# Designs tried in a protein design run: designed miniproteins, single chains, continued (3). Part 78

Each design is a single chain, and the fold is of that chain. pLDDT is the mean over its residues in the fold that is shown.

## One batch from the design tools (miniprotein)

Design m10590
Fold by ESMFold2-Fast:
Structure m10590 (fold): chain A 59 residues (1-59)
Amino acid sequence: HMGVTPLHEAARAGDLERVRALIEAGADVTAKNSKGETALDEAVRAGHPEIARLLAAAA
């Protein structure tokens, strides 16, 4: 694992409920993985616009 947080993995997987739960638990939505990408970047790359919108609003 290259600095990937649970939020990155949930965003990539399209797990909207998990993303919301992690944000409510205080997950750092600005955290970058070893490639310098945030969970928002992962959601965009994976094609999950609803999750990308949620992450953008939370940042």
Scores: mean pLDDT 79

Design m10591
Fold by ESMFold2-Fast:
Structure m10591 (fold): chain A 59 residues (1-59)
Amino acid sequence: GPLYRAVKDVPVENEIVLGLKKGDILELLREVGEDFWLVRSLKTGKEGYVGKSLLEKIE
């Protein structure tokens, strides 16, 4: 899917929401709602939900 970059650090709060570091590259797997996307971290291979406002499109 299209690639996105995390715009800020997000702590690991639970098993559903993906923790992020600013600058991490994420692949969009599925848009699951207006505000949240299912993504995969290219750094760790982990999948989880992230608020779309935390992501910036890489072209």
Scores: mean pLDDT 79

Design m10592
Fold by ESMFold2-Fast:
Structure m10592 (fold): chain A 58 residues (1-58)
Amino acid sequence: GELYEAIEDYEALLPTDLTLKKGDIVEVLEEVNENFWKAKSLKTGKVGYVPRSYLKKV
């Protein structure tokens, strides 16, 4: 998938969400809707949902 960078810290609100630190790189696996994407953290290998507004394309 495409690589994106977290532009700020995101704390998971649900067990299915991905927790990110600013600067973490993720691979987008699925654009499930306009607001949330399913992504994999390259740092932890964890998969979960993250707000797309917290991501920028690298």
Scores: mean pLDDT 84

Design m10593
Fold by ESMFold2-Fast:
Structure m10593 (fold): chain A 62 residues (1-62)
Amino acid sequence: PDLGLQLMGAARAGDLERVRELIAQGADPLWKDEYGFTAYDIARAFGHDEIAAFLREVQKQV
């Protein structure tokens, strides 16, 4: 399963619970899409501040 693509979709949808679940399953918070964006970048762009803050903290621990 492509955890990176699933993480992007959850971040775009504003689904914080799904984002947490995917990170717990081993999704790479530093994974970039074909345009060079991380899930953090997507969450920030769509105004999901809580998800962006969560992903920022997870990225520091990698």
Scores: mean pLDDT 82

Design m10594
Fold by ESMFold2-Fast:
Structure m10594 (fold): chain A 115 residues (1-115)
Amino acid sequence: GTPLHLAAVAGHKEIVEVLLKHGADVNAQDKSGRTPLHLAAQYGNKEIVEVLLKTPGADVNAQDKSGYTPLHLAANNVINPSTVEEIVEVLLKYGADVNAQDKEGKTPFHLALEN
């Protein structure tokens, strides 16, 4: 991944903000097709999710190679389950699609209920 991917996973808000100010691609995809927003949502980093979504051109509904959106990863958060509600609410505020289907036809909440 890019430095922005690593900062999003680690929850380093100040580094995320500096990277974005200096032209880091908010929608950059790693080898799995995941954006920094996918990783921030998966790791429960609410403040990073908010910073990324406030960036012009951020794609709240970006799909990785499995068809997962950030909302799929947030709803299936086994790392920080206590942050699921707050991150889901932020993603929905910014237009996340609750009906987005992964490559198996599963929505974010269908996937969460199976795991």
Scores: mean pLDDT 87

Design m10595
Fold by ESMFold2-Fast:
Structure m10595 (fold): chain A 69 residues (1-69)
Amino acid sequence: LKKLEEELENMTIDQLKQKLIELYDKLKEVTEGTAVLLRAIGYEFDGKTDKAKQLLIDSILKAYKKLKE
């Protein structure tokens, strides 16, 4: 949803990581969630913080839609 997307855009990367872990755990896709998290951390190490944040937001939105509908 657009409103949720705007709220996620205003969150810190640490808040996004926490939310990602929580949602993917509920989906029983812990391995997939961990893979996304590691990829985001890789982007941060490369100084691509905006790319890391976008990956986390996109993954959270996808997981949230599956869980909450």
Scores: mean pLDDT 79

Design m10596
Fold by ESMFold2-Fast:
Structure m10596 (fold): chain A 73 residues (1-73)
Amino acid sequence: DMEKLAKEYQDKLIELLKKLGIINDEQIKKLREQLSKLSPLERFEISYNLILELLEKQGKDISSLRKEYEKIL
């Protein structure tokens, strides 16, 4: 159950990041690899929280979001 939720929200996060132009295809591969090392619960929590942050910041500060993701990918 948690693995299914983790995959669902991870995919939603990646789709949103790609749609907003925050990450490129190479960064998507790195993100998937890094997330695969985490537990299902951790992947769900991180993905969920980042989606909420992206929705809040949508249309405000995409450049700062790009820089933040470059630090972790």
Scores: mean pLDDT 78

Design m10597
Fold by ESMFold2-Fast:
Structure m10597 (fold): chain A 90 residues (1-90)
Amino acid sequence: MEKNENGETPLHLAARSGLLDEVKRLLAQGADVNAKDKNGNTPLHLAARAGHLEVVELLLANGADPNAKDVNGKTPLDLAREARREDLLA
């Protein structure tokens, strides 16, 4: 599966967008649940940052690593916390 210009797989894009059925389809086709983009983000990082809880749960059920770190040393949970904090301050 080829990555785009950002190093993102189709699973990264579906996870960021909260497309639960597309995530299910891609995982069924053997998509790498732990693939990293150019910033070290896995699909789980992008789903967690966007607040897509059902996608987060599906990725974890399919072996996503909740302890994976991006290039800044942040886990998916760290990105989710940052997103919630920004929403509360807006």
Scores: mean pLDDT 81

Design m10598
Fold by ESMFold2-Fast:
Structure m10598 (fold): chain A 69 residues (1-69)
Amino acid sequence: SDLEKSFKRFDKDGDGVITAEELRDWLESQGNTPSDEEVETIIKMADKDGDGKIDFEEFVAWSRAGRTP
């Protein structure tokens, strides 16, 4: 699926979660210069359990909410 392919683009180490560092690196690859606060805001919007990481289920829920910058 397109969501699985997108998730694999973020999950560079293959551990099944997206970290703040991986999200920041992806945003920079899209020509953005995100602040630590912007990265933290995105993680908090997607992270349901408060561990500071986004799993595939949380990523799908977040993307369906129309928030895939």
Scores: mean pLDDT 69

Design m10599
Fold by ESMFold2-Fast:
Structure m10599 (fold): chain A 81 residues (1-81)
Amino acid sequence: MEAEKVTERVIRLLRESPDPVATVERLLKNGVPVNAVTADGKTLLQLAADYGGPEAAQFLLEKGARVDPEEPVLIKPEHLE
């Protein structure tokens, strides 16, 4: 349940943001790894592509995000403040 709240939080941050690129940049600055994954198995790149639009996805790709990261790191609730 807590892990599901992290996914929903990221989705809301991207959908409600007037600038999804700035939202993604803030998440990275708060310590979310570029190849981070939710407990649901969704990567930050996948969430940005689905909910933040093509510019947010492109920004993550430019920062080194991969569609199939070899060693994904779990996004923690503390990084979403």
Scores: mean pLDDT 75

Design m10600
Fold by ESMFold2-Fast:
Structure m10600 (fold): chain A 62 residues (1-62)
Amino acid sequence: MDLGKIYVATEDFEGKTEEELSFKKGDELELLEVVDDQRWLAKSLKTGKVGLVPARYVKQVS
């Protein structure tokens, strides 16, 4: 998976901390960094907010 690629949220996610990005199913997210196998740093294309997202809740748009 390449940095800067657009992913789509497959489920709603509510962040528990200010470092986590909240999103809704269907939101488009730009991958900024792979932190680990479970967490990515992403930017919401809808809101412009940046935060940590669970990698398992997003799929690549292709």
Scores: mean pLDDT 78

Design m10601
Fold by ESMFold2-Fast:
Structure m10601 (fold): chain A 60 residues (1-60)
Amino acid sequence: GPMLARALYTAKTDNPGFLSFEKGDELEILKEVDSEWVLAKSLKTGEVGYVEKGALEILS
């Protein structure tokens, strides 16, 4: 199944490559980029962007 995560805090960004999210938002991890970063999709907005792994609680 999809690799799901929850945002541990709110992050807002004007950078188009990075994902904005609110604390408690559910995300799907699409790819691990490196040890610190993932490419994720917001299940709330459908937007895709880079997120720090430290911002996420892995659910599945």
Scores: mean pLDDT 86

Design m10602
Fold by ESMFold2-Fast:
Structure m10602 (fold): chain A 79 residues (1-79)
Amino acid sequence: SLAITLNNLGVLYLAQGKYDEAIKAFQQALEIRKKVLGDTHPDTLKTAEHLGLAYAFQGKPDEAMKVAKPIKEKLEEQE
């Protein structure tokens, strides 16, 4: 519930151009989802994707790539 609320707040902050607040909300949601669901759960990966997008919009491509790497690796393992 808290992770869902934080993810939704992050999406709202992104829509408003509040990238710092979006990053904070997505970071907290991601930490909760990793602990509860594990690193590779679809909901965890979705939150990580949103966090990467928020970093990219803020002009932090290195941080965006760091968050995106686990998603890419899991997609490549699906064969």
Scores: mean pLDDT 79

Design m10603
Fold by ESMFold2-Fast:
Structure m10603 (fold): chain A 80 residues (1-80)
Amino acid sequence: DLIDRAFELWDRDGDGTITREELLYVLQNRLGRKLSEEDVDKILAAADKDGNGTIDREEFRAWAERLKDPEEFLKFFQSL
């Protein structure tokens, strides 16, 4: 599953969750984007429906599936 591969790429420590720090690291090092903590918070809020500060595999999948094309989502991450 392509979404599962994207999650594994983002879940650097293999604990089954993506933290704010992991998200910021990927976005800064893969995208080369200068993001503020506020921008990261907005992304987390969109993906983390429970507001616990982490994104689990189910929340990540739900967020990715809300995109019109999950394959475009994965190509976006692969182009980074």
Scores: mean pLDDT 63

Design m10604
Fold by ESMFold2-Fast:
Structure m10604 (fold): chain A 72 residues (1-72)
Amino acid sequence: SIDNISKGQEYMNKALKASEEGDYKEAEKYLEKAREVLGKSTTGGARIFNSLYVRAAEGAVEETRRRQEAAK
């Protein structure tokens, strides 16, 4: 549903912000919440779209983590 997509988007935004601030435990928690909320939309293309979107957010969090580690 639209509500699930909106909640998932909000959690992913919070995950990215937490990652940029170096709080990777918080970022992982928000990514997990996004997966759970978006996983409730399990119909065809919406599920595929949601999975790809979560994977993109995971990649962004991982990239930010790697960059911060390299900068130390």
Scores: mean pLDDT 70

Design m10605
Fold by ESMFold2-Fast:
Structure m10605 (fold): chain A 74 residues (1-74)
Amino acid sequence: KFSDEEIEKAFKELDKDGDGFVSQDTILRELGKVLGIRIDSEGRVRLGKLLKEADKDGDGRLNFEEFKEVLQKW
């Protein structure tokens, strides 16, 4: 679906602070624009569930590896 380079580019664009983490809220809000795709309501619901599943630390933020897993499963 998404290439490793495309996922890395998307993560860097969402990680505005450059700290290596992106909030689930930011991903839900901006991912479609960053990837240049339309995310409908069903896609957003599925994305939200995958984000919660990938957030192993429960801190509401994803590192690059967790983000990549979400995009590969979504």
Scores: mean pLDDT 78

Design m10606
Fold by ESMFold2-Fast:
Structure m10606 (fold): chain A 56 residues (1-56)
Amino acid sequence: SLKEKALEEAKKLLEEFLELALKGGADPSILTEEEQKELIEEIAEYLLKLAKKKEE
């Protein structure tokens, strides 16, 4: 549950970041789909660690 929620939030954050970067004139191919998936997992893992630390 928490892990799935963290993955969804991470995906949304990355999409918003990429949209802002594209509006700023960045290349739409900045990150491949594989690189995006890796970043989403990394961000989600970080978010999950922060959530667990707040509960303790």
Scores: mean pLDDT 75

Design m10607
Fold by ESMFold2-Fast:
Structure m10607 (fold): chain A 73 residues (1-73)
Amino acid sequence: PSEEELEMAVYEIGVAVVISVAKSYAKKHPELKEELEELIKEGREAVEKAKTPEELKKVYEETKAKFDAIIAK
């Protein structure tokens, strides 16, 4: 794979990890389920739309920041 392909794969994996943690958190904290489900949906859609490593990096950073904000409630 190209360097760009590897970089994109790393950020895609990063988003997938945040989504997996969000799913687990939603099961333990039903009060946050709606917000976490929105995060999961938005993260998946953003990954599908991203075409560059820079776009995927932003998706990862935004998804992680939103997740951190939700669990801080």
Scores: mean pLDDT 84

Design m10608
Fold by ESMFold2-Fast:
Structure m10608 (fold): chain A 60 residues (1-60)
Amino acid sequence: MKGLAVATKANTLESPSVLAFKPGDKLEVLKVYEGGMAVAKSLKTGKTGLVGMDDLEIVE
């Protein structure tokens, strides 16, 4: 589902394709891919990148 999500885990590994976040960070899910990956935008930093759907809880 596309929409607002909250991070439940931390991702501290930063790469050009992967979004770093902390538990409780709000993310806008822009596109979901097969295999449990998504592109999301951090509402805290404004950056976009790949995230694991297992690391997120969809709120909206």
Scores: mean pLDDT 74

Design m10609
Fold by ESMFold2-Fast:
Structure m10609 (fold): chain A 60 residues (1-60)
Amino acid sequence: PIVEAVEDYEAKTPEELSLKKGEKLEVLEAFEDGKLKVKSLETGREGIVDSSVLKLVEEL
C-alpha cells in the first residue's frame, strides 16, 4: 500500500524517517504500537514513522 505524509515530520531517533508533507511512501511492515516501517518513493530511504502522520492513498 502507498501512504502520504499529511504534515512535515522531523525524525527524533536514528530509526525514524523524516518526512515532508505530500511525500509518498510504501508500507513495508506494520507494528502493534501504530508504527509503520516505510520506504520513501521519492528518496528510497527506509525508516519507522507514526501512522498518525500518514494517510492511505493507493493500494498496489
Scores: mean pLDDT 77

Design m10610
Fold by ESMFold2-Fast:
Structure m10610 (fold): chain A 121 residues (1-121)
Amino acid sequence: VNEKDEYGRTPLHLAAEFGDVARVRELLAQGADVNAKDNYGRTPLHLAAQSGSATRPEDRREVVELLIAAGADVNAKDNYGRTPLHLAALNKGGGAQGVIEVLLAAGADVNAKDNNGNTPL
């Protein structure tokens, strides 16, 4: 359940990226590491928050909620110093507002700076 591909991604990273709610639930029930980092320092929550045009807005939000409920670190930084909130704000496709609201309610740091000194908002 926690095996990594050539990019350091677990099955949970891929399910989160594609908004596969049923697969996310299954993997979390199997003991998937919710805070696993890929080769870019990204967690499944980073990929769910970044998830764009191919993901239904409601599925993206539900995946984010499931990962947070499972103990995802909402303030985890990737190799560029970006939090999930940074990635949600960059991708303003449908449902970005709903993801931002869930992250903020879960304690996302609006003042977190990436490696370029940029905050998410």
Scores: mean pLDDT 82

Design m10611
Fold by ESMFold2-Fast:
Formats: structure tokens, sequence, C-alpha cells
Structure m10611 (fold): chain A 154 residues (1-154)
């Protein structure tokens, strides 16, 4: 199964066995209701998806400042999946560079906070989710997005 096939199978509800699916299960979030919401989000305008990515990035930072690492992880996971939807929609690469940078930086900050808190399970699932997104970006021909996601996660 390619990264794009796996991400599409998750988005269609054909599988929950993804890094994000397992992360949501560990957080006690209903994965079926989350997939239904992502299916509705996939119908949004590219502008609404972009605005939603930045909103989830800011919510993840606010949750980090409050020390709610579980909520911060959930918001970063949502920003990863919304960026994955934009990659599948073939949005111009130049429009994805700043969203990708914002997601990757906030993912790194949340991962490092989870590790310091001993939440190594959630930290690894978020890394696997960003790695899956990098593979999706490459398979979709968004090479500069993939390079940004890698460089900001290192």
Amino acid sequence: MSAVELFKAFLSGETTDTPIGRLLELLGIDVESYIEWLQDASKWSDEDLLNSIFAHVEMARAALEEGDLDLAAAYVATAIDLLGILLLKKVPEEELLEPARAVARTAREVIAALERAGRTDLAELLREAVRLLIEVAREMGHDEVAEILESELA
C-alpha cells in the first residue's frame, strides 16, 4: 500500500490503522466520528482548509502553553490530516509551503513536550504521522513541501 493509498483508505473509513487513528484511540477520541468530520472537511474550499490548518496550529500552541499535551497532540494531528487533504486536492505547491512549515514546527514542539512528559507513545505516533505526510507529499509531486516537513522536524 502506498502512502497516498493508506491516507485515502483512512479518509474513506476503510481503515483506522494509521498513526493518526492510533493516536486518536490513545487520546480516547472516537476515530469513526473524526473520519466523518474529515470527509466533510475534504469538501471545503482550499481557503477554508488553509484557514483551518492555521487555526489548529494556533490551538495546539495555546494547549502547549496551558500544559494540555493531549489536546495539543490532537490539534497537530488534525492539522496534519487537513494538509494531507490539500495535497490530495493538488493545491499549487507555493500555497502549501507556509502551512507545511507551520504544521512541522508545531509538530516538533508538541513531540518535544510529549517526550519531556514521558508520553513517548504519542510522540512516536506524531512522528510517524509527519513521516506519512512527507511520503504523501512526495507521491503527489510536492517535493518542496516534503523537504520543508523533513527540515523542520529534524
Scores: mean pLDDT 96

Design m10612
Fold by ESMFold2-Fast:
Structure m10612 (fold): chain A 63 residues (1-63)
Amino acid sequence: SEEEKIVEKAVELYKKLLQKIIDNPTQETFDEAVKEMARFYKEHQLSKEQLEIVQKKIDEFLK
């Protein structure tokens, strides 16, 4: 579904931003990553339920 595709895109964006932070661990890179995630959530109008699914997938990835 479109909702599942948006969730997967959010998880992939998180992974890319996490890699950028690992490669350049500065406050500026962290702030930019936070803004990019927030912008993605706003642009795609993710619901609270979709955000919870994204967090669950991120938690599973980090194990």
Scores: mean pLDDT 81

Design m10613
Fold by ESMFold2-Fast:
Structure m10613 (fold): chain A 60 residues (1-60)
Amino acid sequence: GPLLAVATEDYEALLPTELSFKKGDRLLIQREVNENWWLATSLETGETGYVPRSFLEVLE
């Protein structure tokens, strides 16, 4: 199933395919697209988009 992650920092989307989020927001990681970008769904907004991996911590 998808991984649960939390944002460690605020991020403002630079492209319409990217997802903006705030520090502490929870995201479901749908797919690891490449080493820098993951496809995620925000649990706060329900929106899906690309997120930078380095701004996230995976919850175990």
Scores: mean pLDDT 85

Design m10614
Fold by ESMFold2-Fast:
Structure m10614 (fold): chain A 60 residues (1-60)
Amino acid sequence: MVGLARAVKDYEARLPTEISIKKGDIVEVLKEVNDNWWLAKNLATGEVGYVPKSALEFLP
């Protein structure tokens, strides 16, 4: 599902395909990759890449 989510914690990218996020960042979720990862765009930075699902919470 394409939707907006908020970062509930900081995450530092570990691989070039991942993005870093800061708690409170608004993220556009583009695709589900697997059970643990989203492909997403951080709207604060403009970066696109993988982010763990545990770091995000969908906005209502």
Scores: mean pLDDT 83

Design m10615
Fold by ESMFold2-Fast:
Structure m10615 (fold): chain A 68 residues (1-68)
Amino acid sequence: MSEKQKKILKLIGEILDLIGEIIELERKLKEAEEKGDEEKVKEIKKKIEELEKELEELRKKLKELEKE
């Protein structure tokens, strides 16, 4: 396996891990909203935003590697 392929696989793994974390937080968000826990809703929304920003940066890195 080439160095480029290793880097791509590592980035894909990191992207999948972040997607999994976002999905889990979205489940917790729905639960908090159903319970009317406004403080927890605010915390979870902030965390989702942070993870979505990280996901976008990793997606950009993956696209750059694929173009090489």
Scores: mean pLDDT 83

Design m10616
Fold by ESMFold2-Fast:
Structure m10616 (fold): chain A 157 residues (1-157)
Amino acid sequence: DEELRENQIYGNLRALENTRRRLERLMEEAERLLEEAQKLFEQGKSELSPETQQLLNETFELTRESLELGKRAIELIKKTIEDLSYAPEAKKALEELAEKLRETAEQAERSAELLSQSGSPIAQQLAETLRQLAEVAREMAELAENGAGAAGGIEEL
């Protein structure tokens, strides 16, 4: 049924547009949290153990990688809305984004847990910022997975 196929494509395109808008908002929040975390890290660096410093550097690296993948995924969603032939590329980008965001969230939570054991006020503030970053990354991962599903639905139709 041609009408059924058209309605399914329209529904998936609407889902992708919703994913794009929500990802853009959360990426701005993640960028803000990353900047604040980096600032706190530089201020408190001498008070942090080498293990904590390594975990923080890894968390910042993963966050930057996730943000770059997010920019690519958003661009591919925009292209898919204008041209359905981009749906496979959008699906792959969103799947890669979801995987990196889960890694980022896990690493941020590990870093926050280690920092929460410190008596340093800066370490405690950094732990709170990283917990917020982990929550944002998890929400972005769920959105990316949902977006990948919508893009996959377009590809299969």
Scores: mean pLDDT 89

Design m10617
Fold by ESMFold2-Fast:
Structure m10617 (fold): chain A 108 residues (1-108)
Amino acid sequence: LGEELLKAAEEGDLEKVEKLLKEGADVNATFGEAGTTPLHLAAAAGHLEVVELLLKHGADVNARTGAVPGLLSAGYTPLHLAELAGHKEIVELLLKHGADANAKPLEG
């Protein structure tokens, strides 16, 4: 369930995300060494409707990743990933849901 939710969120499969959440998938499931949530993946990929659905189901808007050597520092939020990717509509949506605009990645 959790791995399928993460993949569906990354791919922007809104119907599959909704189905998995209704089947009891953890909206805050983490994947891989980075501890990445569905909200991180949807925000990074630019899937606005999936981001909205995840937030409606109680996704942690301020969830933080772990470090990925050569790619990510520890402590990236969905807001950071949306900003890095240039997804302005997702940045605005995350801020409306209480994302901390002053949050910084954890210093390594």
Scores: mean pLDDT 76

Design m10618
Fold by ESMFold2-Fast:
Structure m10618 (fold): chain A 67 residues (1-67)
Amino acid sequence: MNVLVARALKDFKAKTPEEMSFKKGDVLQILEIVNENFVYAYSLTTKKEGLVPILHLEGIGTAPLVR
């Protein structure tokens, strides 16, 4: 299996219930690309999911999931 992952470039604080807060360096699994500004992602650190701004992410790519 493969997952689409990105790393947080800086801290983000959710402004709405649909958004997810994260910290710089957190690894996020991208579940859906919603539009050019936002993705729906799952945090491997906090086990939460929500909308995150693409401008706060780097290294969006495919990584192999072991097992």
Scores: mean pLDDT 75

Design m10619
Fold by ESMFold2-Fast:
Order: C-alpha cells, then structure tokens, then sequence
Structure m10619 (fold): chain A 119 residues (1-119)
C-alpha cells in the first residue's frame, strides 16, 4: 500500500520517495500520516519513524503535509506496543536535536510524557 511505502521511505531516509508518495496520497485523498499495521513498527506513523531516525528533511515534509490535513503532531504510537510515545519523545530519546526543534516549532507539546495526563 502507499501508506506502507511511505512508512518504509520515512524510516530509510528516502527524501525523494517521501515527496512522491505524499503527492500521490494527497491526490488520492489518503492519509499522509498512516498508522503501520506491520511488525516491527505496529502503531508507528511516518512521523514517528522519521523523528526516531533523525531524518530532518522528511520531518519537514511530513509536518507540511500533516498541517494541510489537520493532523495531530502529538499523535502517540497506537495500541499497547509503545504507549505514550510521541514523535517529540522519540526525537528526544534518540538525541535528534534539530528534529526536536522542528517538532516544537510545529506545535508539539514540550511537556509530552510517556503516559497521558489525568483530565
């Protein structure tokens, strides 16, 4: 699927493939930040993978596309595999300071936690 190809391109750091896939997803009215259903990254989105691997330019491309679709930059990894992990927490954990800065500038919560706050 296009979503799975975007996840793989975002993980691999393939900037040009990410650009092509984002264009195709937008033209077809599909989600630009699809949730992976395949191991080992079940529940991860392209933004989670790009942030985890420090792919600055891919993070920029995904944030632009997500803003156009009203997507949440604070989206946690889905399901019980890695609960509470946001793109910002992944970037911080793996030491990708430029990605952290981009995510914060895009509206990521600087107080993001591994568990949801009590509402």
Amino acid sequence: SLGQELLEAARAGDVERVRELLKELKEQGLDVNPVSTEPPYVGFTPLHLAAMYGHVEIVELLLEAMKEQGEDVNQEVAGDVAPGLTPLLLARFYGHEEVVKLLEEAGADPNARLTAPAS
Scores: mean pLDDT 78

Design m10620
Fold by ESMFold2-Fast:
Structure m10620 (fold): chain A 120 residues (1-120)
Amino acid sequence: SIEEILNKIRKWVLENPEWTAEEKIRYIFLEFVKELGDISKLVDHINAKDSNGETLLHIAAYIGSPEAVRFLISLGADVNAKDNEGRTPLHLAKENKNPKEKESVAKTIEVLLEAGADPN
């Protein structure tokens, strides 16, 4: 199921901080291609939530990929979706403290704000 894939992706991302943002995003899209057969079908599941209430946009924002965030927003991702703790994608982007990703995280925050993310 999509929820099971999102749960698997979130766990893998948290357990593999040494991978680059690009490598993490590639892994995510390959997992969706395996399940859906075609990435174009992702639009039908763009706001699906995992067991913690997190969407794919929450995960991409945490990874700090502005390109992935823009792509998901273009598919209709809800920029203000809240997880089970009330956290939005913007909150998760701000949680990424990896110094190697500081610039990409900053750009990710800018993309979310430009797309209408609530700064609070």
Scores: mean pLDDT 85

Design m10621
Fold by ESMFold2-Fast:
Structure m10621 (fold): chain A 112 residues (1-112)
Amino acid sequence: MSLNEELFRAVGTYRPGDSLKPIEDALAAGADVNARRYDVSNPGMTPLHLAAANGLLEVVEVLLKYGADVNAQDDNGRTPLHLAQRFGHEEVVEVLLKYGADTTAKDKNGNT
C-alpha cells in the first residue's frame, strides 16, 4: 500500500478515542498531507476534507500541524470548512477558522 493510501485509510478508519499514531506514522514516513483521492464519490478530496466531513477534531489538528492546506478545494470546489459546516461539526469549524479558512470560498453550487 502506498503511504498516501495508508494515510487515507488511517484517517477514514479513525474513531474518537483511537490512537493518532497510525496517522502520525504515515505523515512522518513521508505521506503527502495534501494528497488527493480521485474516485466517483470523493473527487479530489484531501485527508483534511475527510477528517472535517467526519468531525475528527484531533485528526484535523494533526493534519494542519503537518501543513495541510486549510483552503484545499475538491473537484466540486468544496473546502474542508464547507464539509465541517454541512455536517454540523462546530469545533472543527472553529479550528479551521483559526488556521485561516476562507469563509468566502464558493463550491460549484455557489454556497460559501
Scores: mean pLDDT 83

Design m10622
Fold by ESMFold2-Fast:
Structure m10622 (fold): chain A 60 residues (1-60)
Amino acid sequence: REELKERILKLLRENPEGLTAKEIAEKLGVSQSTVSRALRELEKEGKVKRIGNKYLVDLS
């Protein structure tokens, strides 16, 4: 779970244009529901931002 969040953050830093939950799930080889849950937690922590259907690392 914590390792998944770190992997998501690294992937989003490498893709500054943003990625959908489906794209993140496909790239990391995990289920979309697992990624969506981790993204929800990262968004609550202020570490990622959602713009439309895409997620980006929040550098604020």
Scores: mean pLDDT 80

Design m10623
Fold by ESMFold2-Fast:
Structure m10623 (fold): chain A 88 residues (1-88)
Amino acid sequence: EKPFTKAELVRFTTSPEFKKAFRSFDIDGNGSIGFPELHVVLAQMKGKTTLTDAELQDAIREVDIDGNGTIDFPEFLTMMARRMRDMA
């Protein structure tokens, strides 16, 4: 289906709503979010387009070198910032 547009990514990642949603899924309060929670956040904020499990897993592995299956807020922002730069 439709990929994220640059405008949608900027709106999505910089919105207070997104930051609040991400924090609400940080269940253990350590600043990390698991793959399933990340998928839910993306689905809720984007609404129409979601990444497949394989795409999310690949993206997480690119930022999570240790492969522990969790992602920090800064790691998530780095991933999204790279995606925005790649959208020429």
Scores: mean pLDDT 57

Design m10624
Fold by ESMFold2-Fast:
Structure m10624 (fold): chain A 72 residues (1-72)
Amino acid sequence: GSIKEEILRKIGEILALIGEILDLERKLEELEKKGGSQEEIDKIRKEIEELKKKLEELKKELKKLEEELKKK
């Protein structure tokens, strides 16, 4: 596969992960509005934080692939 194909796959992974983060942030907002338990709120916040860390790593990988493409 080409570097362009790897970039497109990585973009797809990033978009999917952003979608997961947005869904969890929406669930967190609903729990906060409905007076959900602190344990449930903390669990979702931790999951969002872990997914955001994965998103940052994917963005770094994408940047490296884009830099490699520019060198060719």
Scores: mean pLDDT 83

